# Designed miniproteins, single chains, continued (3), part 56

Each design is a single chain, and the fold is of that chain. pLDDT is the mean over its residues in the fold that is shown.

## One batch from the design tools (miniprotein)

Design m9930
Fold by ESMFold2-Fast:
Structure m9930 (fold): chain A 105 residues (1-105)
Amino acid sequence: MLTPEERAIGFIEVALLVSGDRALAERAKALVRARDIEGLRALMLNTDKASMVSALRTAILLLENPDLSPEEILAIINEDVDKLKELGPAKSDEEMAKKIKELWK
């Protein structure tokens, strides 16, 4: 089984493919390796890239709850997707990032 850090890095790598923000992804991976949850929260608050906000939230969840199974992670993500749909459509990446941040207060 992958470690929580390895799983978190995997989500950040996927978010990099969508966002194109290599510098942000490298900073996020460094914070994951350091287990710096507060640093990850700060990055999440200061990014406007929806995919990266989602990956940072998932990384925090994995690091705070290392015993979560893949099925439990998927269940949480599915609940969050359903809540996001209830908030209505977003016109920009920045608007979507704001909506995702509101779900993780």
Scores: mean pLDDT 77

Design m9931
Fold by ESMFold2-Fast:
Structure m9931 (fold): chain A 88 residues (1-88)
Amino acid sequence: SMEEELKKAKEKFIKDANQRFDELGRRAVELGLSPEDLQRLTQEASELRGKYLKKVNEAKTLEEIKKVQKEYDKDFESLRARLEELAA
């Protein structure tokens, strides 16, 4: 059913978002970011995750989840670029 597909898409989004957050934090430590840069990056990543988890939980259609996914991917790529900048 469409309702089951919606639930499945939300569950996948949540799982992927949590994994993405954990991987970013692990990578930042691996690259040797300062404690201050680590705190800023993890706070920004946590706020971004929270924003998109709220949006995906409120989504009523698969198209809305797809839109949320694209926005999150773009914002997360910006965070990853900032990690690369801080590590240089």
Scores: mean pLDDT 88

Design m9932
Fold by ESMFold2-Fast:
Structure m9932 (fold): chain A 72 residues (1-72)
Amino acid sequence: SMIEDSARVFARWVKDHPEWSLEQIREAAGNLARSLLTQGADKEELIQAMERASRREGLSEERIQAIVEGVE
């Protein structure tokens, strides 16, 4: 799905940028969320997909929380 694919790509992008601050991660996640929600994506489904993809990619709990906060 668009949501699952976008979440996977985003989680990988965050993993490839260990230098990003939690604030930068929140902003990037918020920008992605706005784009997907405008296209009709469900916010709750997006949050769940982002959390799953980020855990699968091995991101820290702090970074996962920043992504979730950015989508909210």
Scores: mean pLDDT 87

Design m9933
Fold by ESMFold2-Fast:
Structure m9933 (fold): chain A 73 residues (1-73)
Amino acid sequence: SNKEQALKDAEETAKLLGEKGPEVLELAKQAIDLYDKAVKSSPEEGRKLKGKADGLLRETQRLVAEALQEKGA
């Protein structure tokens, strides 16, 4: 996918999270960079990099869910 668009989407999401925003944005940027590298790598290295990126995205999703739950009544 377009790395520039993914970064923009991550920045927009982070703005909604207040104090958690910078942490989520940093993890999202790392995941996006790993996905970009995975596409350009060998199949074996790409699989490894994608695994790391998937892990980071799951962590960002958990932090986003926690931040939104804290905002709820």
Scores: mean pLDDT 81

Design m9934
Fold by ESMFold2-Fast:
Structure m9934 (fold): chain A 74 residues (1-74)
Amino acid sequence: SKLDEVLAELDKMAEELKETARNGSKEEFLKKANELLRTFLQRARELDEASRAELEAHFAKVAREIGKEYKKSL
């Protein structure tokens, strides 16, 4: 489904962002974080209400995981 494709895209971007939190610069992290947020917002506009709610819940979980990795790098 379109939702499954969007979830897979965001998961891939989130894993790249977590890797950047561990091994990249702060500048690269912020750039990729902005790209992830922009992708989320753009993709959410393409989905129906039910799929959008599921995407929002998934994004909240992913954002918490990224935040934990970022805090470890401080």
Scores: mean pLDDT 85

Design m9935
Fold by ESMFold2-Fast:
Structure m9935 (fold): chain A 71 residues (1-71)
Amino acid sequence: MLTPEERRQRLKQDILATLLDQGLSEEEAKELVELLETDPEKAKERLKEKGVDVHHVLNLWRAAQGQTPVS
C-alpha cells in the first residue's frame, strides 16, 4: 500500500502525463498540478478552458485524498 505522500506524487505524475497527452506543455501541466493542490476550482476552470478531460484529472486528484468510490 502506498503512503499518502507516495500516492500524491504518483497521481501528480499521472496528471502531468494526462495533460501532456491532451496537448498541454510541460510548464502548463505543472502549473495546473500546483493549482489542483492550492485551488481545485480554479484548476477545474482552467482545464475546461483548455478543453482537457477535467473529470479524469479531478478523479485522479481526489484519489490522492484517499477517497475511493463505494457504490
Scores: mean pLDDT 70

Design m9936
Fold by ESMFold2-Fast:
Structure m9936 (fold): chain A 71 residues (1-71)
Amino acid sequence: AVADRIARVRAEAPTLLQGMDPELAAEVGRILDEGLAKAETHLANGDEAASQAALDEAFRRVTELLTRHHA
């Protein structure tokens, strides 16, 4: 369920950010916070598809950022 995915991301985000460069961790954290806020808003409106898309977009942005910084 989308709600379970949101809860899991919120619970695991601090662990994901541990050991990262502080500037990178701040940027990744901002992307995740924005994505989670959008996902929660869509879910509250009954739009599970839009909620899922918001999470997928946030993870896409995080992946691109991490690839750029570690390439």
Scores: mean pLDDT 81

Design m9937
Fold by ESMFold2-Fast:
Structure m9937 (fold): chain A 91 residues (1-91)
Amino acid sequence: EKEKKALEEVLKLLNDTSSEKTITREQMEAVVKYYESNKELKKKADELIEKARQENPDASPNAIYRRAAEMSDDPEVKAYLYAKLALERLK
C-alpha cells in the first residue's frame, strides 16, 4: 500500500509536463528491484508480460508492460508493471 502510493506519486511526476528532475533513474530502478524481490509477484508479472508479448510480438517494452498491467487485477502486479514502464520512459 505505501509502496503503491510512492509509485503513483513517481508516475504522476514522470507524466506531468511540469515535472523538473525530481526523480532519478536510480530511484526508479530501486523501486523495480524492491518489487522483483517478491518471487510470487515477479512470476505473475512475467506471465502477463509473456501473454502481452504473444498478442503483440513486435511491440516495444513500454507497450508490453502497459498491456500486461491492463490484464492484471492485482494492484501490486499493476504497480510493478507501471514502475517498469516508467523506468523504460526514463531511458
Scores: mean pLDDT 69

Design m9938
Fold by ESMFold2-Fast:
Structure m9938 (fold): chain A 75 residues (1-75)
Amino acid sequence: SRIDELLESTAQALGVSVSTVREALRNLTDELVERIAKIVQERLNDPSKTMDEVKAEVRRILELLRERIAQLKAG
């Protein structure tokens, strides 16, 4: 399904499992965002990026994904 494709592509982009992305969509906590952000920061290996900037980007990606899935379910 299109939803499964979005979950898989987001998981691949963030470097986490699909189950982690589903957990974030169910309950988007600061602790989960920080956990995902640490994985993203390690993959980027960019010392110019602060943890706060990476956390903000991760949160934005997950919030946008939630909205996209909600729109697909509503249509």
Scores: mean pLDDT 82

Design m9939
Fold by ESMFold2-Fast:
Structure m9939 (fold): chain A 92 residues (1-92)
Amino acid sequence: GPAPQEVVEKLRKKAEEANEAFEKTGDMSPLIEFAKYLVELVAEIYNIYEQAKKAIEKLDEAERNLDDPEKLREYLEQAQKLLDEGLEKYLK
């Protein structure tokens, strides 16, 4: 796979671009799109495609509910839980 430094540099650049978009627009969509990118990258590294796909579906629902803070939070928490469950066997 790519060198760890190259992966970290790409992630930092993507995060910076998403944050700059958020600072300019106040829109959460660029940050959620960056989160989807991270989930896809993690899925490739750890071979957790099914859990990652479910997490991305929850991130899509979060992005559709930016006007409802309670639903936004619920979907983001569900996405995180799905990713954590997929990764748990690799982090212990």
Scores: mean pLDDT 77

Design m9940
Fold by ESMFold2-Fast:
Structure m9940 (fold): chain A 109 residues (1-109)
Amino acid sequence: MAEEVERRLTRVGAIGRLDAEAQGKSVAELVAETEGPFIAASVEEEEVEAIKKAAKSLVYEKEYRGVKIIVTGESVSEKQGEEILEAAIEGVESGDFLAAAARIQEIIR
C-alpha cells in the first residue's frame, strides 16, 4: 500500500504526515520552517499542493508507488534532488535504510 511506502521513505529521512503530527504540525508547515534541504513524502494530493506552496525552492519531485516524493531547499541543485530521490527509492527497495540515509546525507553536504 502507498502508506507503507511512505512509512519506509521516512526511515531514510523523508518527513511524512505522522512525523509532522508527532510535532503538532503539518508537513507543509515543517517545509515552510526549514531553510536547508528537506525531503517530503505524501499520498494526499491536497497535502502535496500545500507542500509545494510552502516550499521556498522546489528542487525535484517524483511519484513512486503512489507516494509523491518532494525535495526542497534553496541550496539543493536539481541533480542533487534527483540523486536524493534515487537513494531514497533504493533504500525502500533494498530495506537498507541506514545506507540510504547515509548516502542522502553525503549528497546534501
Scores: mean pLDDT 81

Design m9941
Fold by ESMFold2-Fast:
Structure m9941 (fold): chain A 71 residues (1-71)
Amino acid sequence: MEEIKERINKLMEELDKLLETMPPEEKHKYSIKATSLRFRFLAYVVDDDLEGAEESLRELEKLVKEVKEKV
């Protein structure tokens, strides 16, 4: 669980930096999606659901990759 938390934190930091380079409209859309993924991850952490936490990490990695392709 701790390793997943650390990876999520690094991906969120990277995503925030990428979003700062985007136009306001695109930044807003991706910020909403990222926020939703964060809350889902936190819910899995509270429930001690390692499988759900790992799925959330994969979805966040996919989102960061998609944003990188756009910038």
Scores: mean pLDDT 78

Design m9942
Fold by ESMFold2-Fast:
Structure m9942 (fold): chain A 115 residues (1-115)
Amino acid sequence: VIPEDPLEIAEELIKRFPELAKYTPEQIVKAMEKAIEKVKEKFSPLVFSVIETGLYASGYEAALIDDIDEALKLVREAVEKYEPGLKFLFDLIPESTWKEALKIFRDEFKKELGL
């Protein structure tokens, strides 16, 4: 089960990505929130809600994967595993739109942390 608490998600990200070990869970949550806001500004509410669900299903790990094709694959596999009823919505969003959203999220997340 994916943690519903943002702090638990942040703690799992720190645990899995050693480059985040210098940050507190609260700093990671703030960076995630700013990155989500940036994605929200770029897309319509409906498109954003699908993208946000995919990011959440991946535990936001996609933000830390430099290869955008691998990041998209992770999001797709996470949606199929944890939110299978939403896979059809994932498939309605063009791959180019997913890649743009993942780049915006990753770049803003890293910027907020000074990475």
Scores: mean pLDDT 80

Design m9943
Fold by ESMFold2-Fast:
Structure m9943 (fold): chain A 87 residues (1-87)
Amino acid sequence: MQEEALEIAIEASRLLGQEPDREEGLEAVREAAERAPEEEILRLLREALEHIRRAREAEAAGDLEAARAHLREAQEAIARLAALVEA
């Protein structure tokens, strides 16, 4: 369970950092949040998801600085999720 959620979160991070398909990364994070049973893991996944969503909204509005800040926060939440579980 935790391992599967972590793998999806890592995949989402990779898609956001290396691939142009940010929408696919957002769906992967949402899927991980639905599968993770632990409250702390769910909180971190929701935080990452929210920041990814805000980054997309900022990009659509032309605020690239805000978009970068939100992506950084999302990556930080995903990194904390990875550190929480031993993969």
Scores: mean pLDDT 65

Design m9944
Fold by ESMFold2-Fast:
Structure m9944 (fold): chain A 93 residues (1-93)
Amino acid sequence: DMEKKLEEAKKAIKEMKKIGEQLLKEDPRLGLAVLRTVRYYERHFEELADEAIRAKKFLEENGVERFRLNREVFLEAMEKASKTADEIIQERK
């Protein structure tokens, strides 16, 4: 289970990075928020595997068109994801 989860997280992180890079061209603020969150997941990969998978699923479920319609909601979600990641890291030391 853990090995499968870590592989899923790696794939999620890679896909989110591509989404963030694409969004950076259309909405620099949203793109940067996604890429900052991805950096946390990359650095603390094992601890944040579940959070990375969840974030990728959220971005996929909402699609690119819904990003444009709900930019504020996506920005808030990415900021919350970063805060959650930071809390997990803080608890781990």
Scores: mean pLDDT 72

Design m9945
Fold by ESMFold2-Fast:
Structure m9945 (fold): chain A 96 residues (1-96)
Amino acid sequence: MLDPEEQKRIKEVTELARKETEGLPPEAIRAAETAVLAGVDQGLDPEEVARAVGEELNKRKEEYREFVKNGGSLGQLGSEAMSISNKIVRRLVDEQ
């Protein structure tokens, strides 16, 4: 069982990631949540990593919208969003 403080941290980090990715496809939001949680587990500041991931994914918001509109693979969208999010997390970890 997770410590109560750890459970609260996970909830707060997840909500922060969702806030920074509001309006993106669900697959991109889930990718951001997963990557941001992993970044926080690696010692990154929750607000900084959530903002950095959200900013990068939001640059692609129109591309993602058109991809979904044209019947693109949601799995491919999720994989791309995860790859982008993981690159941001790695950059921030390497900058510590």
Scores: mean pLDDT 82

Design m9946
Fold by ESMFold2-Fast:
Structure m9946 (fold): chain A 100 residues (1-100)
Amino acid sequence: SALNEAIRAALREFATRAAELMKTLSEAERGVLLAIMSEVQYEADLVIAGKMSVEEALERFRETTERLLEERKVSPEAAARIREIVEELVRRMRERVAEV
C-alpha cells in the first residue's frame, strides 16, 4: 500500500531524528523519548491495520507526547526538543500521505 509506505517512511525519518536527539539527552530523558517512540509506533500500526485514520493518529502523537512529558517531568529544554521532532513527524507524515 502506498499509504503504508508513506507512513513507514515518515516513521523512519522520525527514528533518525530521535536517534540524533538521544545523543544529547540524559538517561532519564532518553527513557521518555523511547516511551514516546513506542506509543507513536503503536498508534501508527493502528493506521496501517485500518483501525485509525491518519489525522486521528497525528493528534494522538501530540497528546501522547504532552502526557509523557508532563508525567515524567522532563526539563523544559529537553521537552522543547522532543516536541520539535514530534511536530516534524506530524508535518512530514501529513505531507507524505498527501502525495499518495
Scores: mean pLDDT 90

Design m9947
Fold by ESMFold2-Fast:
Structure m9947 (fold): chain A 64 residues (1-64)
Amino acid sequence: MKDKIDDEIKLSLGRMRLNVAKIALKNGKKQDALETAEELIKEGERDPRLKPLIPEAEELKKQV
């Protein structure tokens, strides 16, 4: 039951980081966007709560 709230918070924070990376890419900060995408992929592989963000982070990485 506690895990359900923690999963939602972790996922929301991950989505915020992904959105910041997308804004960075739009502003020409390709390296910042790439580093954030790779970090989210790495964290999602280690933390199943962030696993749903891996496909979106991979798509962002392809745009860099």
Scores: mean pLDDT 79

Design m9948
Fold by ESMFold2-Fast:
Structure m9948 (fold): chain A 65 residues (1-65)
Amino acid sequence: SQQQLQQERQRVLEKVLEAFEANGADPEDIEDVRNLLETGKASPRTQRLMDTVFANSSAVQKAQQ
């Protein structure tokens, strides 16, 4: 369902944000992922990155089916 897909995407975004913070990613990238999580909007670069992450996430793929 759409709701289940949204929940799985949010969990993936939260894990990406944690990984970025833990690995010392650029502050701009951290902020952009946080904005995507909170507002659903990000730079085209961050959007492409997250599209790739979602495509490689079995949980998101399973929720989409």
Scores: mean pLDDT 76

Design m9949
Fold by ESMFold2-Fast:
Structure m9949 (fold): chain A 83 residues (1-83)
Amino acid sequence: ALAELMRMLEELSQLQEQIADAIRAKDYETALALIDEALERIDALQAFLREHFPDSPLAQQIIARLDGERELLLQLKKEIEEK
């Protein structure tokens, strides 16, 4: 469980870096695709945390942080799509 959690967190971090790079390159098509993938990985990570660490205060904090990251990604997606 812990090793899988660490892998999921690392993969999400790499996706966030790739999104930033795509935006910097003005490659909005790639940025939108990566945002959609990041949103799916956030959902999977929150489900994993709820299943394997249901009583962990740290897991609850990570879930809340991921909710905030989802909102920011959705706002970013909307702004890119309005171009």
Scores: mean pLDDT 85

Design m9950
Fold by ESMFold2-Fast:
Structure m9950 (fold): chain A 85 residues (1-85)
Amino acid sequence: MELEERLARIREELRRLGERIAAALAAGDAEAALAALEERARALVEGAVLKAELAGEDVEAMRARAEAQAAEDLAAFRAALAAAA
């Protein structure tokens, strides 16, 4: 139950972070939006690791893939912000 409880908390955190990102973008606060996206990326990586642990999958391989995806998504967002400046 520990891993399932952690996954439930991460799902709730991701929902709240989605609301924060939407609010920051609506306010034109790119810095707040980026900060919330960075927190969301960390939560997504943690969720992927916990899901791998529950499924008996390779945790290190799943972490590496999730981290690579999160880094790519954040880099794309930062590039979009830089191009808009």
Scores: mean pLDDT 80

Design m9951
Fold by ESMFold2-Fast:
Structure m9951 (fold): chain A 76 residues (1-76)
Amino acid sequence: SMEEIQKEINKLAEEVEKLREDYKAGKISFDEYQEKVEEINLKYAEKVDPLFYEMLKRAREARRALEAGVSPEELL
C-alpha cells in the first residue's frame, strides 16, 4: 500500500541521516559512508521508481564488470 511505501521511505531517510552523523563523528570511513548511501539509494529507487532502479542496478553491475577487467564491448 501507499502507506507502507511511505513508512519504508521514512526509514531509509532516517538511515541516511544516521550514516551522515556517524561519518561526521568519525565512526565510519568516507568509503563505507558512500557504499552504504549507495545501498540505501538503490532500496529507495526500488520502492518509488522501478525503471530508475533497474537502470542504476545495471549501471552498477557494468561498472563492477569493467573494474574486474571485462572490456566495454562485452557489455554491449
Scores: mean pLDDT 80

Design m9952
Fold by ESMFold2-Fast:
Structure m9952 (fold): chain A 80 residues (1-80)
Amino acid sequence: GSHMEEERRRELIRRLAELFEKYWKALFTGNSAEADRYLDEIARLLGISREEAEKLFDEVMERFVVDGKSPEEAIREILE
């Protein structure tokens, strides 16, 4: 059934939210090398380019700041 795919999607979204939070923290603390590493990991998990991963992060942050959504909720909406 679709339940296993939904569970895997939920785990992926949770992992992506964790990586985006780490990326954001690395940017704010001036750890550009760590930020780049987290962005590359996001790109690998989604099978997209680093540039697309950075754009996805910007869309997540816009939904977080403008709509008051959690990172997990924002990621879920963008990927759906």
Scores: mean pLDDT 80

Design m9953
Fold by ESMFold2-Fast:
Structure m9953 (fold): chain A 110 residues (1-110)
Amino acid sequence: MNLKLEEALKKQLIEVKQKNIKIEDVTEFTEDVILKLYNNQELSQEDIELLLALLLQNNKISTDKSFEENKIAIANTIKELLNVTNLDVSDEQAEQLAEKLLHEIVRLQE
């Protein structure tokens, strides 16, 4: 387990939860964030906050879940969103994209 990724995700989830971001009709913006991940583009702080807020509001991730449970939920959501854009990715590729998102969170915290 990578403790740096775990601590970075936990910190980001707490910060996003505290911001009380209202997510109505942001599916389009979330798809754009996922496409940026897929195309090796850098994510902004806002991109990360929107994606994590959507996942938190839909109870897919939480501060009460383990790092592994949250990582799996992120990977599953990335796969589902890419499939909506007609991009069929393997579970392994979705996990790699989730790992990339976690590294983007670390980069923005530095």
Scores: mean pLDDT 79

Design m9954
Fold by ESMFold2-Fast:
Structure m9954 (fold): chain A 55 residues (1-55)
Amino acid sequence: MEAEAAELVARLAREHGLPNTLEVRQALNRITSRLIAGEMSEEEARAEIARVAAA
């Protein structure tokens, strides 16, 4: 489950062309942690990554 969550987040970050900055990496780590904990769905993770891309 942990590896799958990390792969999903990494794939979505690549699809959105997110820069490899500290701020972006911290945001992606938070999303990954919430996915692993079951506190966030895949659809919610996609929405959050899109928000990071727009910010």
Scores: mean pLDDT 78

Design m9955
Fold by ESMFold2-Fast:
Structure m9955 (fold): chain A 124 residues (1-124)
Amino acid sequence: SRLRVLIVDDDSELRRRIAALVAETFGDSVEILTASSGEEALALVEEERPDIVIVDEVMPGMSGVELIRRIRELRPDTVIIAVTASRDEAVRQRYLEAGADLVLPKPFADEELRAAFRAAAARA
């Protein structure tokens, strides 16, 4: 069946860039869902059961770390990629402890994002 990927980002430009790179990596074998808030993302995780979730750290209301913890509680097997502006190892460890499978620091090259998606797809 098609891989279902949820992209969670309040920045419409970054969200579109990530969606385009996901489509380039998986082609017609992926279904892309988007959310602009943690609450919208949680509703989509429950309803649509995505295989991969990409979570940006900067969102209104709910932090990326809190969202990742809640997704992991709802769906133990979902693969989670955290996207963060921090290159601090302590921040990276917080995301991994929250349940992220991969942490991708911003700014990232297209090739880095594609590599993260392929790694996530192999785990999904």
Scores: mean pLDDT 83

Design m9956
Fold by ESMFold2-Fast:
Structure m9956 (fold): chain A 95 residues (1-95)
Amino acid sequence: SMEEAKRKFEEAKKLGEEFVKYLEENPDISDEERNKLLTKLANAFLELASTLPEDKRQEVLELFREFLDKIMTGSPEEVKKALEEFFKKVEEILK
């Protein structure tokens, strides 16, 4: 349902905020540790996508793929900006 999708979206946003905060607090984070946190965030988006009709599900997953490189390799500021842009676009898809 759309109510479930909105709840999963809010959960994903919180995980994104936690991810950015962790990167800001841990500038020497290893790629392995960063990837573990990113996997948690990616799983939240997969859960969100699973609540959506097929067309919207594919659009959300393709959008995440487009932002993935910036989220994986960016500075905390770049990751924050990428996630803000990503969440704004997902919110438009959920309309």
Scores: mean pLDDT 84

Design m9957
Fold by ESMFold2-Fast:
Structure m9957 (fold): chain A 84 residues (1-84)
Amino acid sequence: MERAERARREARELAREMYARGEPLSDIAERLRKLAETLEGAERLAVEAEAYEMLGVDYFFRGDLERASEYFKKARELREKARE
């Protein structure tokens, strides 16, 4: 649990830094997905959840509420699995 929370915080900090540099949310999501591929277990699931959260936010700002909802649901499911 604590390791997954640390990975989540590090992923969020990376996303924040990329956003501050003007990187598009879609690029941030892809970077986080690639980071998750280098991890295993609960840490991988936690970082994948953050990637899907970024996709959800991206589609929300584009006005695609249905796709945003799908990605937010996927992020929630991955976060729940990371806590098991």
Scores: mean pLDDT 84

Design m9958
Fold by ESMFold2-Fast:
Structure m9958 (fold): chain A 84 residues (1-84)
Amino acid sequence: DEIDRLRRRALDALRRGDLDSAADYLTDLGILYNRQGNFQQSVYYSQQALSLNPDNKRALRTLGGSYAMLGNTDLARYYFNLAR
């Protein structure tokens, strides 16, 4: 399962102190949950990615997209603007 593989890789990166790799794997989890229509989990993992790497443009765009799907237009606009 791709989600289980990404979760394991994120945990392994965190154990090594590789915060950039962990942020990328957490971003990929956010993207996958967004594609599945699980926007709450997409928001959760994208926020975790940004807590480790605030400049992760992929995570910012994913947060914007997920908030748009949840109907939170103001937060969607905010995160899309940060990702420019």
Scores: mean pLDDT 90

Design m9959
Fold by ESMFold2-Fast:
Parts: C-alpha cells; sequence; structure tokens
Structure m9959 (fold): chain A 69 residues (1-69)
C-alpha cells in the first residue's frame, strides 16, 4: 500500500504540468479495456491480463512520455 502510493506520487511528479493534462483524460479513456488494449498495441507493448489496472495505465503513460521526450 505505502509502496504503491509512493510509486503513484513519483509518477505524478514525473508527469509535470503539461503531462498532467494528458494523464487525466488518458486515465479516463483507458478505463475502457478495449481502448487500453489497443493503446498497448499502438505503443508496441505487451498487453497485460488487466490493461485497465493502475500499473498498466501507468506503463502506457510512461511510454507516451518517453515518445515525446
Amino acid sequence: AAAAQATAEARAGQLGDEARKKYIPLVKELSDPEVARKRFEELGLPVPEDPTSPGAIGRIIQAELERER
């Protein structure tokens, strides 16, 4: 629990102000497992068993940020 909270806080910090705007709408969009699975495929990432999990969504966000940076 504490480790998961620390990871979420670190990711939020890494997103910055501009990335937070993408993070909020992206999290909402990725609540649909079909959309989340397609996003993993578009990013060339392996699709997990639960693509809508917080960890899976965080992985998509990190891949998007790496692509832009």
Scores: mean pLDDT 65

Design m9960
Fold by ESMFold2-Fast:
Structure m9960 (fold): chain A 98 residues (1-98)
Amino acid sequence: EEEKLKEDAEFYRKMAEKFEQAANLVRQGKGDEALAILDEVIEEAKKRDPAFAKTLENARDYVRRLLAEGKYDEAAQVLREMSEIFKAEAEYLEKKLK
């Protein structure tokens, strides 16, 4: 259980970092590179929690739609908000280990 909490905290920390990277890439006009990062995170999530991975796939598809519509600022904002949520979850889990 303690080991699982450490693994979960590390995974959420990684997700927060990757979603922040994706948001920054979108702001730079590199939407394809941002989507590739999301795909890598989704593949890792599928190995851990398939139901949660489906939620991430829905979010990726929404971001892809925003990018296709030229809504880069909105797409970047969605990714940044998700990064903050994952960061908060990681910090919560990390506190449980102390």
Scores: mean pLDDT 85

Design m9961
Fold by ESMFold2-Fast:
Structure m9961 (fold): chain A 73 residues (1-73)
Amino acid sequence: AVTPRSVLDAATELVIAIQQDDEEAAARALARLQALPTPEYRALAVAHIRQWLPFLPEEKRAAAEAAIARIEA
């Protein structure tokens, strides 16, 4: 079942995978976030990822912003 905790965990996994250049982990986390059943859960994921943006280097920030766009689509 999807819960707010599982959404935050998936969003955290995505950010960590982006930071570590783990393409497989990033793709799995992104797929889970794109499959979220409600706009509210997608908004929660996006808000959590956005909190990390100021702490990411430029290249990782661009990757995180691209992931946000795909979650919001």
Scores: mean pLDDT 85

Design m9962
Fold by ESMFold2-Fast:
Structure m9962 (fold): chain A 86 residues (1-86)
Amino acid sequence: MERERKLRELRELAEEYRRLWEENLERLLKEEGLPVTPEFLERARAELAAAVEAALARVEAGEVDLDEAIEVLRRAIEELKEYAKE
């Protein structure tokens, strides 16, 4: 089924996005002028995890277009990859 394949792709992209975001988290916080403390890092990671899970649930429920969600994640991943090259 095409939808099942795309949902798997979306989950793989979401995991890659989370990994790249977490790898760059300290730098992202510093550039935004936010405190880089263990407490803030844990909160930021928890908020991202919750947001990703909520977004995936909305796509699975049909509230968000699956193809659009995949495109959004692909762009976000590319932006993080370009940021990481610095």
Scores: mean pLDDT 79

Design m9963
Fold by ESMFold2-Fast:
Structure m9963 (fold): chain A 75 residues (1-75)
Amino acid sequence: AAELLDKALDYLSKGDYEKAIEYVKKAAELSGNYKMGELIIKQLEEAKKTGDEITEGVAQVALASEITAERSKAR
């Protein structure tokens, strides 16, 4: 799960919102954390629509928090 979230963050940094959303969905499926996955996807879709750097920043923080949570469970 953490590896997929890392890939999602990498794609988001490249402006590839579609790939970022795809990897967040895969991470949510593997972790069973569908609620958090849905929230992050909504933020990514909103950032894609508006091009708003603040909304994109919120999505990045949410994604980074999930990566940290998954790494804490694995380590």
Scores: mean pLDDT 69

